# Designs tried in a protein design run: designed miniproteins, single chains, continued (4). Part 107

Each design is a single chain, and the fold is of that chain. pLDDT is the mean over its residues in the fold that is shown.

## One batch from the design tools (miniprotein)

Design m15717
Fold by ESMFold2-Fast:
Structure m15717 (fold): chain A 80 residues (1-80)
Amino acid sequence: STITRAIGLALRAIGLIEDARRTGDVSKLREAIELAEELYKMGFKSLAKKIAEQALKVAKELGDEESKKRAEELIKKAEK
């Protein structure tokens, strides 16, 4: 089901964010944000926002301005 797929994408995104935080690998952080953007497009706005908020924290820690901007934009549109 769509819900089962959304849960799978969310769990993968959370794992990527944690891996990025541990390793400093910004490519994993960017992949996690892509998954959060996909969740938003699927209509799971609250879930996408929560993932984007975690990604934003890690983006600030790693100094990745691209991920920071993408996460902030996703949070902003998910609040509407």
Scores: mean pLDDT 90

Design m15718
Fold by ESMFold2-Fast:
Structure m15718 (fold): chain A 85 residues (1-85)
Amino acid sequence: AEKGVRSIESAKAYIEANKDNPFLPYVAALMAKEFEEEAKRAEEEGDEKLAKGYRTAAEGMRAAAQGDVDTALALLDEAIAILKE
């Protein structure tokens, strides 16, 4: 959980720092794939909370890849909240 929280907080900070960066959609798409992979690993280990957090973070990064930064930040905050409960 702690490692997951830090990863998602780092992703959120990256989006906030790079809102006007033309490469943000590309980087966000790569980060979405990484979070999907982590969610699958957590699901295989039976950690439903960690899997849900990572799936929500992947959805947030996909929103950022489509240029929807506001939705991305909201979903990343939701993912962090899931992992901190």
Scores: mean pLDDT 84

Design m15719
Fold by ESMFold2-Fast:
Structure m15719 (fold): chain A 76 residues (1-76)
Amino acid sequence: TSAPIDKYLDPKKVEEVMLEHPDVEKVVVEASGTPFYSTLTAYVKGKGELDVEELREFVKSKLPDYLVPEKIIVVD
């Protein structure tokens, strides 16, 4: 039993988790695809050096696999 959640993919939830990382300045997550096949892409602005692999592992530790962005793109 939990609060009602009507969304399958929640880009905002992913954005919230990624913003918890101290090296993340800004993040925008987009959902692409169909209800059966949906891919998340994260656009991340770092405060300096950003390790995409470490950020992905950080998200994996906090969220289920289906909410881990397939692509993480560092923007400047």
Scores: mean pLDDT 72

Design m15720
Fold by ESMFold2-Fast:
Structure m15720 (fold): chain A 79 residues (1-79)
Amino acid sequence: DVEEILALIEEEGRKANNDLKKLEEAMERLRERGIGAADLLRVQEAVNGEPAVLDEEQAREAEEKLLEALKKEKEEKKK
């Protein structure tokens, strides 16, 4: 479940005191557990309504954008 993956990345970010490198490492560990970057691209496509690309580099960028969206959503709830 992509929602669970995003929650795990967010939790790892908190443990790492908001360290981006720790978040990236968490994403890599999630990939090793069988969650591919292509799955995150599909979620990105569904959220943005744009066609997803199966390129690994673009999949990684989509993961980073999802992390930024999570942080932005939290900041909006804060203010």
Scores: mean pLDDT 55

Design m15721
Fold by ESMFold2-Fast:
Structure m15721 (fold): chain A 106 residues (1-106)
Amino acid sequence: PLTAHEQDMIQRFTDLARRKMERNNRDSLTLEELLELIKEYVEELKEKNPEISDETLKLILDSGNEAARRIAEENNGFISLSDIPRLVEEYLLLLADKMAEEIEKE
């Protein structure tokens, strides 16, 4: 089972993706549209959490972008709403790896 935090992230990102799909009159997002949505998500995180360092925000952005590219590559360059849980899972795994690497540098 997913943690409450993972479930909240999946729901929030699903809502953002749905709005983007509705604006574009499509049932899927291109990789470019998904990367723009991830950037918007990170910008909102910065506004709501000004205490988060720019370095941490970059790790979040880089992890999200890498997860998006992996999922899009598996799906011929498109992301559907059903792909969002996998996207969030991949993002969290990548973020954990990058955070662990930064700790090892200290």
Scores: mean pLDDT 79

Design m15722
Fold by ESMFold2-Fast:
Structure m15722 (fold): chain A 88 residues (1-88)
Amino acid sequence: SAEEIRQELIDIVNEAEDKLYKLRKDYEAGKITKEQYVEDSIKIYEEALKKVNELLEKARELGDEQTVIDAETAIDYFKFLIDYEKKK
């Protein structure tokens, strides 16, 4: 359903944010280098992007226009974050 797809989208974003929070704490504690922090941040975003692309296909099959827009917006957001990290 559209509600299930929206919940999965929220869960994907929350999982990525939790992983990034832990990664940032490791970086601030001096456990990883800046290069490692950037590389691992990109990997987290790429993993989230893959999951959202799978969810976009489900949204298109369902035919709910708003759910498709929400998934496409999340794809653009993660692509923006990947590009931003690559410039560092």
Scores: mean pLDDT 87

Design m15723
Fold by ESMFold2-Fast:
Structure m15723 (fold): chain A 95 residues (1-95)
Amino acid sequence: DSDRRLGDIYRQRGLDLYQQGNYDLSSIYFGRSIQLYLRAGDLLNASRTLSSLGGSYLNNGNYDLAIQSSQQSLDLDPSNVGSQSILNLAQQLKS
């Protein structure tokens, strides 16, 4: 259960960095948060953080990674509208 709490901390740091436009560091903290949530079995927060990771990659012009992250998010939570939007936009911008 310490994994879930650490996941929350790393997710929040990722969001702070994302708001600052530091997408490289934001992606690292989101990645660590996702690993922690998955180890804790917290699939919903893992999906939400994968959505945020996809947004970070999208804003950094990394469309392939944005597609991958948003697809992984949807595999965990098919109802994640944010991830559907990121996936659709990243696919459009890549073509």
Scores: mean pLDDT 90

Design m15724
Fold by ESMFold2-Fast:
Structure m15724 (fold): chain A 65 residues (1-65)
Amino acid sequence: MRVRREGDATYIEFTGSREEAERKLAEAVAEAQARGWAVEAEIERITTADGEEVYHLRITLRVLP
């Protein structure tokens, strides 16, 4: 998992199983709602050369004025 902060925005990237990605998304959404932040998220399913499925999650959190 990678977390990067730029100004008022926090970018979170994660790659893992479907369950792990969905859990991290739910956690980020819940925290954003509790804090009154804006949240944008994208989940991408990637199939590896050996047929494994991994999920890449990108989350952007923004502090609202």
Scores: mean pLDDT 78

Design m15725
Fold by ESMFold2-Fast:
Parts: structure tokens; sequence; C-alpha cells
Structure m15725 (fold): chain A 99 residues (1-99)
């Protein structure tokens, strides 16, 4: 039955919307804290951010992450930028916490 495929697509859309909301919140919080500037986010192109995250996902064997990046590539540019920027911020925080 086709319903299972439609249900999966709906879940992915809901997940992407939730990620976008969380991404906007994280970016606002980090900008407010002065941990990152809007200029730093602007200095990296959307393509550079996507390529970097894809390389990391490939190296880690994160098949779900690769699928997510492919779905993001089909989203509006504003939504893609917000989600990708938030993921890069989260990765930087993890590296800082390790040190």
Amino acid sequence: MEKEEEEKKKKIEEMLEKLYEEAQKLIEEELKKGKITEEELKSRSLEELEAELRAIAEELGDEAGLKMLDLLSKQPEEKKKAILAAVVLALKKEEEAKK
C-alpha cells in the first residue's frame, strides 16, 4: 500500500521543519552569546558547508546523514543555509568541548 511511503515522506518533512526551527534557535543563541558572528556564517558558501558535512558523513559511514544532506539539497536555500550553519556550529562546539 502507498500509504507507508507517504507516511515516511511526511515524517521526513516534519523532521526537516523541526530541524529548521532548532537551527534558527541555535544560530540566534550563538549570535547573542558572541560565539559566532553573522560575518563568519556569511564567509562560508552553502556549497562549501554542504561539501564539508558530506565528507564528514562519508568518513563516518553515516548513511542517514548522507540521506539527510540529499533531502536538504532539494529544500529552499534559506532553509538549507540555516540547517547547515547550525550543524557546523554544533560540530565546532563538540570539538571545543573535547579540548
Scores: mean pLDDT 66

Design m15726
Fold by ESMFold2-Fast:
Structure m15726 (fold): chain A 88 residues (1-88)
Amino acid sequence: MEIKEVIVGILVGKEKARIVVVDENGNVLEEVTVEATPEAVLKAIEEIAKKYNAKVKLVRIAAVENKEMAEEIAELLRKKGYKVELLE
């Protein structure tokens, strides 16, 4: 059984974060919108990874006017062992 490698894109808004999970071929596996908190984002990523038996290769985070929250989300994900790129 081949483990899927996925890339997670996160767009952090003022109150909500949009999470898009794509496979190695660029196919969207899932899109969800959650509260813009580190805990809600982490939970969503972990649930999607479990659902698809996927290894998260990279998380890319972009912020729309909520850079402080994007940094907090990045910090929690890095603490949990994810590779995170914060986009300017």
Scores: mean pLDDT 84

Design m15727
Fold by ESMFold2-Fast:
Structure m15727 (fold): chain A 112 residues (1-112)
Amino acid sequence: MTMAEALRNPSEEGLELFKEYLKEKEIDDEILKIEEITLEEFEKAAERARAALLGKDLEESVEPIDVSKFSKEQILEAIDKLVEAYVNTEDEEERRIYAMAAYMLVGVLEEK
């Protein structure tokens, strides 16, 4: 399974892949709490990542899409949008979801 596939259709297998990716990259665990990430949080983060790629409001629900078809430039633009949301969000739970969404897109970018 690729990160792009996991982001298109979130599952327990995709969540495990994402957790392993974060651990291998030595991502700071203070915000993410990697071992505590639930499938529901992973699904929310995937929806935010897809919304960012489509240029929609980050809270808008979007259908599963093949994110591997997006260009590196489109993925970087989506990451920037998620990072901006992360910085401007006062809600710690939403901040964590935006951070997860941004890291999912970094994983997709590294697969290109």
Scores: mean pLDDT 79

Design m15728
Fold by ESMFold2-Fast:
Order: C-alpha cells, then sequence, then structure tokens
Structure m15728 (fold): chain A 82 residues (1-82)
C-alpha cells in the first residue's frame, strides 16, 4: 500500500539523515546542537568543508526522497560505502 511505502521511505530517509549527521559529528568532534548553531549562524562562505559536504548530502537525500524508495535506497548504500 502507499502508506507502507511512505513509512518505509521515511524510515530510510531517517537512517540516511542520521548517518550523515553522525559522520559529521565524528569528523568535527562536536554535538548535533553545535552543528545546527554553526549552520544557522554562519554565512555559506564561512562554513567548513565538512559542513558543506554534509549539506550537499542532505540536499541529495531530499532529491532522492522526491524520486522515491529506489533512489533513497541507492543513496543510503552509497553513504554506507564511504
Amino acid sequence: SEFEEQQELQRLVSEASELIEKELMEKLGVTEKEIDEMIFNSPDSELSPEIKKAIEKMEELQKAKEKGLEAVRELLEKLKKE
């Protein structure tokens, strides 16, 4: 059903988002709260390369979500191989 497919999509999106955030936290040695403050309080030109890459990955995830389950699964597998 569409409901079950939507629930699976949300689960995969959450897993990919958590993986992106976890990798960024491990690379910077900071908490999720500190990352949010850095992103929202800094102009794009002042963001670190690590934060910029994480933002790009989150944008790729949003685009994959719009394309559907297969695109999100492919992106999640790509993220796991990094």
Scores: mean pLDDT 75

Design m15729
Fold by ESMFold2-Fast:
Structure m15729 (fold): chain A 71 residues (1-71)
Amino acid sequence: IQEKKDKLAEELQNTREIEKIKKILEEAGKLMLEEMKKDGSMTTSEKEAEELIKEIIKAIGERIEELLKEE
């Protein structure tokens, strides 16, 4: 999960289009769901999932502000 989190953060840094941000969000959600299912329950991966979501939200917010400045 952490390795995939870093990958998503890097993609957000390079994304300039909303459609690409949407794709990254979908991939992040899919990764979270896969990890939860792989571990059998939300409680098993709860802390990792929460940490990943917080990092993604932060990166997305910063990236959206950058896109608005480019606009």
Scores: mean pLDDT 62

Design m15730
Fold by ESMFold2-Fast:
Structure m15730 (fold): chain A 100 residues (1-100)
Amino acid sequence: SEEARRAAREVATELVLIGALEDLRLRGLDRLAEAVREAASKLSLEEREKLAVATSEAVAEAPADASEEEVLELTLEKARELGVPEEVLKLLREEFEKKK
């Protein structure tokens, strides 16, 4: 069933996103975590899935002492590599800038 596949993808995407957000918060990168959460809430399932994976990969690869700005730039690079549109990358940057 296509509906069952979509439901499974939504659950898997949410689990990856929650994990990535928790990893960011454990590093004290709360501003970036909140920006990613807000951006993801405005995206399609496919875009949210790519952003969740990009964020997970970025936080895993970033040095332990990396700044929020450095992890944001790595997330944007990973998301672009996964084919996330520039409008979505701009949305994430704008959400980050709102969380001063």
Scores: mean pLDDT 88

Design m15731
Fold by ESMFold2-Fast:
Order: C-alpha cells, then structure tokens, then sequence
Structure m15731 (fold): chain A 99 residues (1-99)
C-alpha cells in the first residue's frame, strides 16, 4: 500500500524522463488499480494504447486494449470494456493470420 504509492511516484518520474516507456505506463496503471485510483489507471492505459498506435505495434495495441478493458471492468464499466476486449481479439487473430 505505502510501497505501491512509492512505486507509483517512481513510475511517474520514469515517464517524465522517457514518455515512450510503455512498461512504465503499464506498471503504473496496475499499481494505481491496486490502490483504488481507477480513473488515473485508465488514463495511463489509454496513454500506453496511444503510444503503441503511433508506432503501429499491433501486438502492443492488443495488450493495451486488454489492460484498458480490465481496468474498466474493475470499475464495473463492462459495456465500455467489452468492445476493447473484442478489438484485442480481432488484432490477435490478424497477427496469427499474417501471410
């Protein structure tokens, strides 16, 4: 709890140094969910998604959509989470069928 708040601060500082660090966005989002700061967690997962979309990293986009969907589901927004999980599944299928 106090340890998670300390880690949140550390990840925020990492993102100030490298705003393209997806791992820091993901870890920060997870830590924020654990301490109940759900809206902030959602925002950081959204930033991670945007970063991967900018880079055209389809696998990273799918992972970001899953993380965002999980965060929305954790706050009871299941109708908002469902299309994100569906998009992630579609991306994973396309990645498996690239010929």
Amino acid sequence: MEELEKKIKEYEERLKENPEDYEAYRNLGVALLEVGRMEEAIRYFEKARELYEERGDERGIALSLENLGRALAAVGKFEEARPLFEEAEEIRRRLGDRS
Scores: mean pLDDT 78

Design m15732
Fold by ESMFold2-Fast:
Structure m15732 (fold): chain A 94 residues (1-94)
Amino acid sequence: DKEREKLFNEMKEYIELLLKYGVDLENPEEIARVAALSGKPVDLLKNKNLKKEDAEELIKLLTELADKFESIGLTELAKTVRETVKKMEKLLKE
């Protein structure tokens, strides 16, 4: 519904901004925000606040984000994002 769509669009927009402009590696608050936001789609999907189609789109975007983080040496952050993707995929199969 309207609340689900709003939450999805907010997360999608932020992930797309990170993919386009990157992460400020000198800003620990931004790194912490990225890590926290990467985990949030699992919570939303678990609580039925995210549509299946929207979850599939977020999985694609998060996979691209993880690949980008790994390519620039952010291995731990990439691992966190990949674990989020794995959890989302598992929830979608239930």
Scores: mean pLDDT 72

Design m15733
Fold by ESMFold2-Fast:
Structure m15733 (fold): chain A 56 residues (1-56)
Amino acid sequence: GISHDIQRIVQQLQDGMPLSVAGQRLIDLGLTQQQAADVLSTVAGISRGTARRVVS
């Protein structure tokens, strides 16, 4: 399911995947730009504004 796919992307981010690649993969899963930015912000410890720019 989507939750398991998000957890896999989170693990890949922690393993050194670029934020832009992780953001694109979250969008490819069907997340909105806002939802993808929220995941990146939470996992990478960056601001929502920074995460939003990554997924734009």
Scores: mean pLDDT 82

Design m15734
Fold by ESMFold2-Fast:
Structure m15734 (fold): chain A 62 residues (1-62)
Amino acid sequence: MLEEKIKAIEKETEELLAEGEKVRQEVLRTLHDQEAVDYLEGLMKKLRERAEKEIKELRESM
């Protein structure tokens, strides 16, 4: 079922984003370094965009 594949992509991406967000929060709290935050946000954005694009294509492909 498509929903199972969508859920798998969402969970995998969410786990990776959660780890990235934890590091991002630590950088903001400790270093307050905008370039480091931007780098992490870029990685998280790429992961999220990939997942969202795959999910949208799966839903709309029918």
Scores: mean pLDDT 77

Design m15735
Fold by ESMFold2-Fast:
Structure m15735 (fold): chain A 81 residues (1-81)
Amino acid sequence: ALNAKILASALAIIAKKNDPSISTATLAAATGISTAALTNAVNTAPSVAAIKAFLITAFSLSAATIDAMTAALIAKLSSLA
């Protein structure tokens, strides 16, 4: 669903901003976004705090849930890399 793609994209941006050493190509593959589109999104996106605030408001998620989902995404990348 579109909402799942938006959430996955936001989590990928949060992960990359929190740890710039994470491969953009691996994140792009995991989320189904092109590497170019994800690179542009990371560069143009606001702060991690602003992205989290958006997710809390738009998806009614807690900060703890967002952090847990981001950690789960990073754990999957570690197993794939």
Scores: mean pLDDT 77

Design m15736
Fold by ESMFold2-Fast:
Structure m15736 (fold): chain A 61 residues (1-61)
Amino acid sequence: MEEALRNVRIAAEDFGWEEWRVKALERTVREVPTLPPQPSADARGGAVAALLKKHLEEEKK
């Protein structure tokens, strides 16, 4: 979990990503472990994608 957040920050610094994108990704990574058990890997991926989309919209405006 902490390693994933660190990797996101490194990538953001290397690529010059805007701070709001980094914050959205950090929030998504922190919430992934709190997701309920999913029936499949595809369903889990969909849930993670939905969280990321939600946080991207919240941080953007």
Scores: mean pLDDT 67

Design m15737
Fold by ESMFold2-Fast:
Structure m15737 (fold): chain A 94 residues (1-94)
Amino acid sequence: SPSIEEKIEALAAKAIEAVRADPSFSEEEQALFEAFVKRAIAAARAAKSVEELRATLRALVEDFRRAHPDAPGRLHAYAEAFAGEIIDIAEASS
């Protein structure tokens, strides 16, 4: 069975590919999402508990919304969904 790290890496690859494959997103919007994914993975690696991970990822989603208010709602939905799926993986593994 894959490790938590392998599951998160596979999820990240799938999420990035989905955003890149969506013709409604600009290259700038794709790059913003990839940067968000990298920060979320770093947070998952650094977190010492599921509660800390949940708090950090929720803060990252809120920060992304505040930093990029003009980004399409669908891009914010991808960021929120990705963060939620990382939390689900971590919770299922605890």
Scores: mean pLDDT 87

Design m15738
Fold by ESMFold2-Fast:
Structure m15738 (fold): chain A 75 residues (1-75)
Amino acid sequence: SATARVAAARGRFLAIVGEIMTAYFRGEKLSEEQKEKLIAELDESIKRMADAGASPEELAQMELARDQVKKILER
């Protein structure tokens, strides 16, 4: 169902955020390639939510969350 596809994409987004936060709390320095890959995976998750019919409001919230996480990854 569309609802299940949105939930799966949202779950993937949250899993990637969890990976970033785990690296942050462990004091791990990520390479530029690793950062780019994680950002691309966040963007792909948002795209999958959009393709599955997530609301414009939810998509805007996810984009804001992605931008905040991206700032954590910046030097």
Scores: mean pLDDT 85

Design m15739
Fold by ESMFold2-Fast:
Structure m15739 (fold): chain A 81 residues (1-81)
Amino acid sequence: MEDEELLRKLAKLVASAIQEYPEHREEILERALGLLPQLLANPEAAREAVEESLKEVTVEPDKELEEEIFKLLKEEYEKLL
């Protein structure tokens, strides 16, 4: 699914940001959740922005954190459908 691929990329980006700034976990998650309506309105532009940001991620984030974030983003995204 195209949306699942994009959500997984966003989860990786968010997990990376949380690992760099763990005290800002709440703010990072709030911003990511705020992007979900934009993913529905303009998925191509959102994909390009996420993929561009992922090019700056040189170290793989923690897989457990990434999966936790992916699950949260997917649940909230499905509520918007």
Scores: mean pLDDT 78

Design m15740
Fold by ESMFold2-Fast:
Structure m15740 (fold): chain A 65 residues (1-65)
Amino acid sequence: ALAAAEAWAAEEVRRALEAGGGEVDMAALAPELVAALQERFGLSEDEARLALGNGVARAMAAVGG
């Protein structure tokens, strides 16, 4: 389900933000997460990009308050 993919992506982005002290290189991370989302959840590339975008928004909201 797209919602499960979004939640997983949010957790991965949050972990990357924690490891980077609040900074993440999305140019490097995004292609890896898109590929992982396609493999784990059977998503198309466009679906994986949507799930990642929603996951990023969720992770940033959790970090920013």
Scores: mean pLDDT 80

Design m15741
Fold by ESMFold2-Fast:
Structure m15741 (fold): chain A 72 residues (1-72)
Amino acid sequence: MDAIAAAQAPIGEALEAELARLRAAGASEREIRLLELEAGLRLLEAAVAAGGDAAMAEQLRARLREEREEVL
């Protein structure tokens, strides 16, 4: 298995479980979007730790943080 995929798998599973709970509770699109953005940041951290492209991850991380600030 790809090392990046293996590192991200538990984060993805946790995200799916949390999204299911939020949707069942009738959460707003804003709350769902914030969870997705936070999960995206954690997925990028896991990818870099597993040997992913740090420069590309840094650019994506900055973008996700900006998107989160716009939603907040």
Scores: mean pLDDT 76

Design m15742
Fold by ESMFold2-Fast:
Structure m15742 (fold): chain A 69 residues (1-69)
Amino acid sequence: MDRELARELTEEAIERLRELLATAPESKWAAVEAGVVLWLVGEGLERGLSPELIREGAKEVRRAADEAK
């Protein structure tokens, strides 16, 4: 089910984001966020996720990055 795959990929992306932000200097946080979002988009497209699910996942990643401030 696409929704389950989207959830799993989004959770993996957020986990990677939190680990990277915990060790990265603040000057690199924007690059880390962009890199994780690009990875999620690429994986979602390769696995055939709908644009809506990919967009929602990217939104969740950006929200997690903002909350880490």
Scores: mean pLDDT 82

Design m15743
Fold by ESMFold2-Fast:
Structure m15743 (fold): chain A 61 residues (1-61)
Amino acid sequence: MIKLELEVTGESAEEALKKLQAKLVETARKLHEEGIEITGVKIEIEVEGNTVKAKVELEVK
């Protein structure tokens, strides 16, 4: 099973989520162009003081 990980950090949840959305959209477009299907998505958000880390794990074919 092949897994792709996307990770972004920001100083706020809003910043981290906006970055994650942009990166996810671009990655999904590239995968579609290559004929790769996304079969699963796992999202993890971690908040530590002034830092927000948002991570997405994509399962593909």
Scores: mean pLDDT 79

Design m15744
Fold by ESMFold2-Fast:
Structure m15744 (fold): chain A 57 residues (1-57)
Amino acid sequence: DDSTRRMLELGDEATRRVDDATRLGDLNSVDPNSTTVRDKRLTDIEDTLLGGVHDLY
């Protein structure tokens, strides 16, 4: 179904953009293997995810 394919493409693109943004931020700034920092990173990922979705929608 074309509608399903479009929806899947949009979702895949959103995931890729969020992954790229999170990956670049993580590699440049924060090491995700720290216990305390890991919790902060999870919050940062959530904010990035919301930002990415907001930009697309």
Scores: mean pLDDT 59

Design m15745
Fold by ESMFold2-Fast:
Structure m15745 (fold): chain A 89 residues (1-89)
Amino acid sequence: STLDLAQKVIDEVNKQFPSDSGLSITVTDLGDDTLLFRLLKNGVIIGSRLVTGPLSLDEILDIVRELLEKYAPDALKTIDFDAVKKKVS
């Protein structure tokens, strides 16, 4: 499912954040093919993105990249998205 794929991507991205960053991403299924992506710092929501419809792996990677670019650009530099894609594929 799209949720299972999004969760796998997020799990791999979360492993790449520096241990002292306090950063994590979550995904929540809201029903009606709608997913809520949230970026947290030390348990506080600092950014979110709502998306509707079935998502490909590349679309999920782009959503995560855009979320980090907007709300945590220094952390974006620490993420190897090619390695995430290879691990999840």
Scores: mean pLDDT 88

Design m15746
Fold by ESMFold2-Fast:
Structure m15746 (fold): chain A 82 residues (1-82)
Amino acid sequence: SEKKIEEAKKALEEAKENPEDPKKAAEGAIRAAKAAMEVSKSLEQLNQAIGLMLRAIGAELDGDSKEAIKSAEEALKLAEES
């Protein structure tokens, strides 16, 4: 789980270096949300992680890198606090 969080953090950092690439931002966000899902200790945390993954997918479809990055940051924080 920690290894997946590190991979997601790296993907998020790479996305921030390429703010014009919504696909990279969304990939980072999806990885972060998946890590949050796997480390969730309650149904509430799991539901929050699923919501963040859906937001990341929506941001990719809309071409919104900033929304994807924000979703990734929230997902990483949730995973770290789990």
Scores: mean pLDDT 77

Design m15747
Fold by ESMFold2-Fast:
Structure m15747 (fold): chain A 67 residues (1-67)
Amino acid sequence: SMANEELRRAVREASAGKSKEQQELINKGAAAGAAGARDLGLRLATEAVGEEQGRHIVDLASRAAGH
């Protein structure tokens, strides 16, 4: 799906140049978003990449998972 391709690209771009710990937070944030745990996903992703990019990743993950 288009949402899945966009999610993969957004996570890849967000992870570029980040520490292992930040990459793990990005992945956990996306996974939480995909699972419908939006508040948790936003907290984790925002910690790693800031509010705007974090929200974008979580929104893409939710859409790709049909939430």
Scores: mean pLDDT 84

Design m15748
Fold by ESMFold2-Fast:
Structure m15748 (fold): chain A 97 residues (1-97)
Amino acid sequence: TAELQKQRDKLEKQLSQNPQDVSTQIQYGKILIQLGKPQEAIKVGTDLYERTKDNPLWSAASLRVIGDAYKSLGQNDKADYYGNKSDQLLQQFIGMG
């Protein structure tokens, strides 16, 4: 939709100025899924996960984007794998506090 494309353009502009902004990259991945670009969302989520392995909240969010993208592709086994991995990291973070 035109509105989703505007949101994508806004997020791309924000990422050009702040390429390390994890929250913006998470939102970008989600918009890519909504725009029917789940393969691009998997790439974004995978790259983000690799850069955020020391931060369980951002790692969990990144894995969730990957899982949601696989779910939109009908690959439920991979969606469950990444979703469970996300939940495990979030539980680990909560257990440390």
Scores: mean pLDDT 84

Design m15749
Fold by ESMFold2-Fast:
Structure m15749 (fold): chain A 63 residues (1-63)
Amino acid sequence: SKAERVERAAAELDKDGDGYVTPEEAALAALRAGLSPEEAVAIVERIERPRITPREVGRLAAA
């Protein structure tokens, strides 16, 4: 699914292995998963935290 592709891409961007990504990395994950720039912006606009989990990025992509 779209959510699963975004979650996987975000997990690959977790360079320090702490289980979190930044909003910028969340946008990059969405683009790498094949989402449009508009969809990536919509995901970032919903992020109110400096760090989120890859799973949460995937859930935002599905919403």
Scores: mean pLDDT 79

Design m15750
Fold by ESMFold2-Fast:
Structure m15750 (fold): chain A 94 residues (1-94)
Amino acid sequence: KADVLTKIRAYDKLASRVIDIARQYKAGQISLDQAKALVIQELDAFAATVPDMTSIVDRYKQQINAAQSFAELQAVVLRFLTEAQIYINMEKSA
């Protein structure tokens, strides 16, 4: 199992990449479908580092694919980041 510091680093990387994807979309450089694909790629990379969260990642990947607008995609991603942060904080307490 990855240690808590490795999980924190994976979270920070995911958060940074998601911000970059959002900036690319807002700049008109990528489509909504491309933004979804890039976010899913980053979630898969996160799950590879934090396999304990694979079931949560899979659930959110389904929600990301179902998002019909950038606002919905952003809301889903923010919920995932919040849930991932709570999980990592609980691991610190254990």
Scores: mean pLDDT 85

Design m15751
Fold by ESMFold2-Fast:
Structure m15751 (fold): chain A 100 residues (1-100)
Amino acid sequence: GELFEERAKKGKGEAKELALEAIRKAREAQKLAMEALKIASDLEAISLATAAAMRAAGAEFLAAVAAEKGDVELAKEALKEAEIALELAKEALRKAKESR
């Protein structure tokens, strides 16, 4: 969320840029996961949305830490986790819409 973005903004260089992108994607994943949960009646869609939200939260935390330490490899891992969370959130929303 906002707290992790502010922490990442205090970083510098490549680690900061990767971390901010990871936080941006993680926040999009959380938004899509919440939309899926609002309309989901299927357990599979609920489970995917929950997993997406949890991974996105972890990615935001990891990104903030990476930016603060200037750890480019950790920032890349945070971005990868955020991208996985985003794909899970998209799948959750798709299944939630199909299950009406």
Scores: mean pLDDT 87

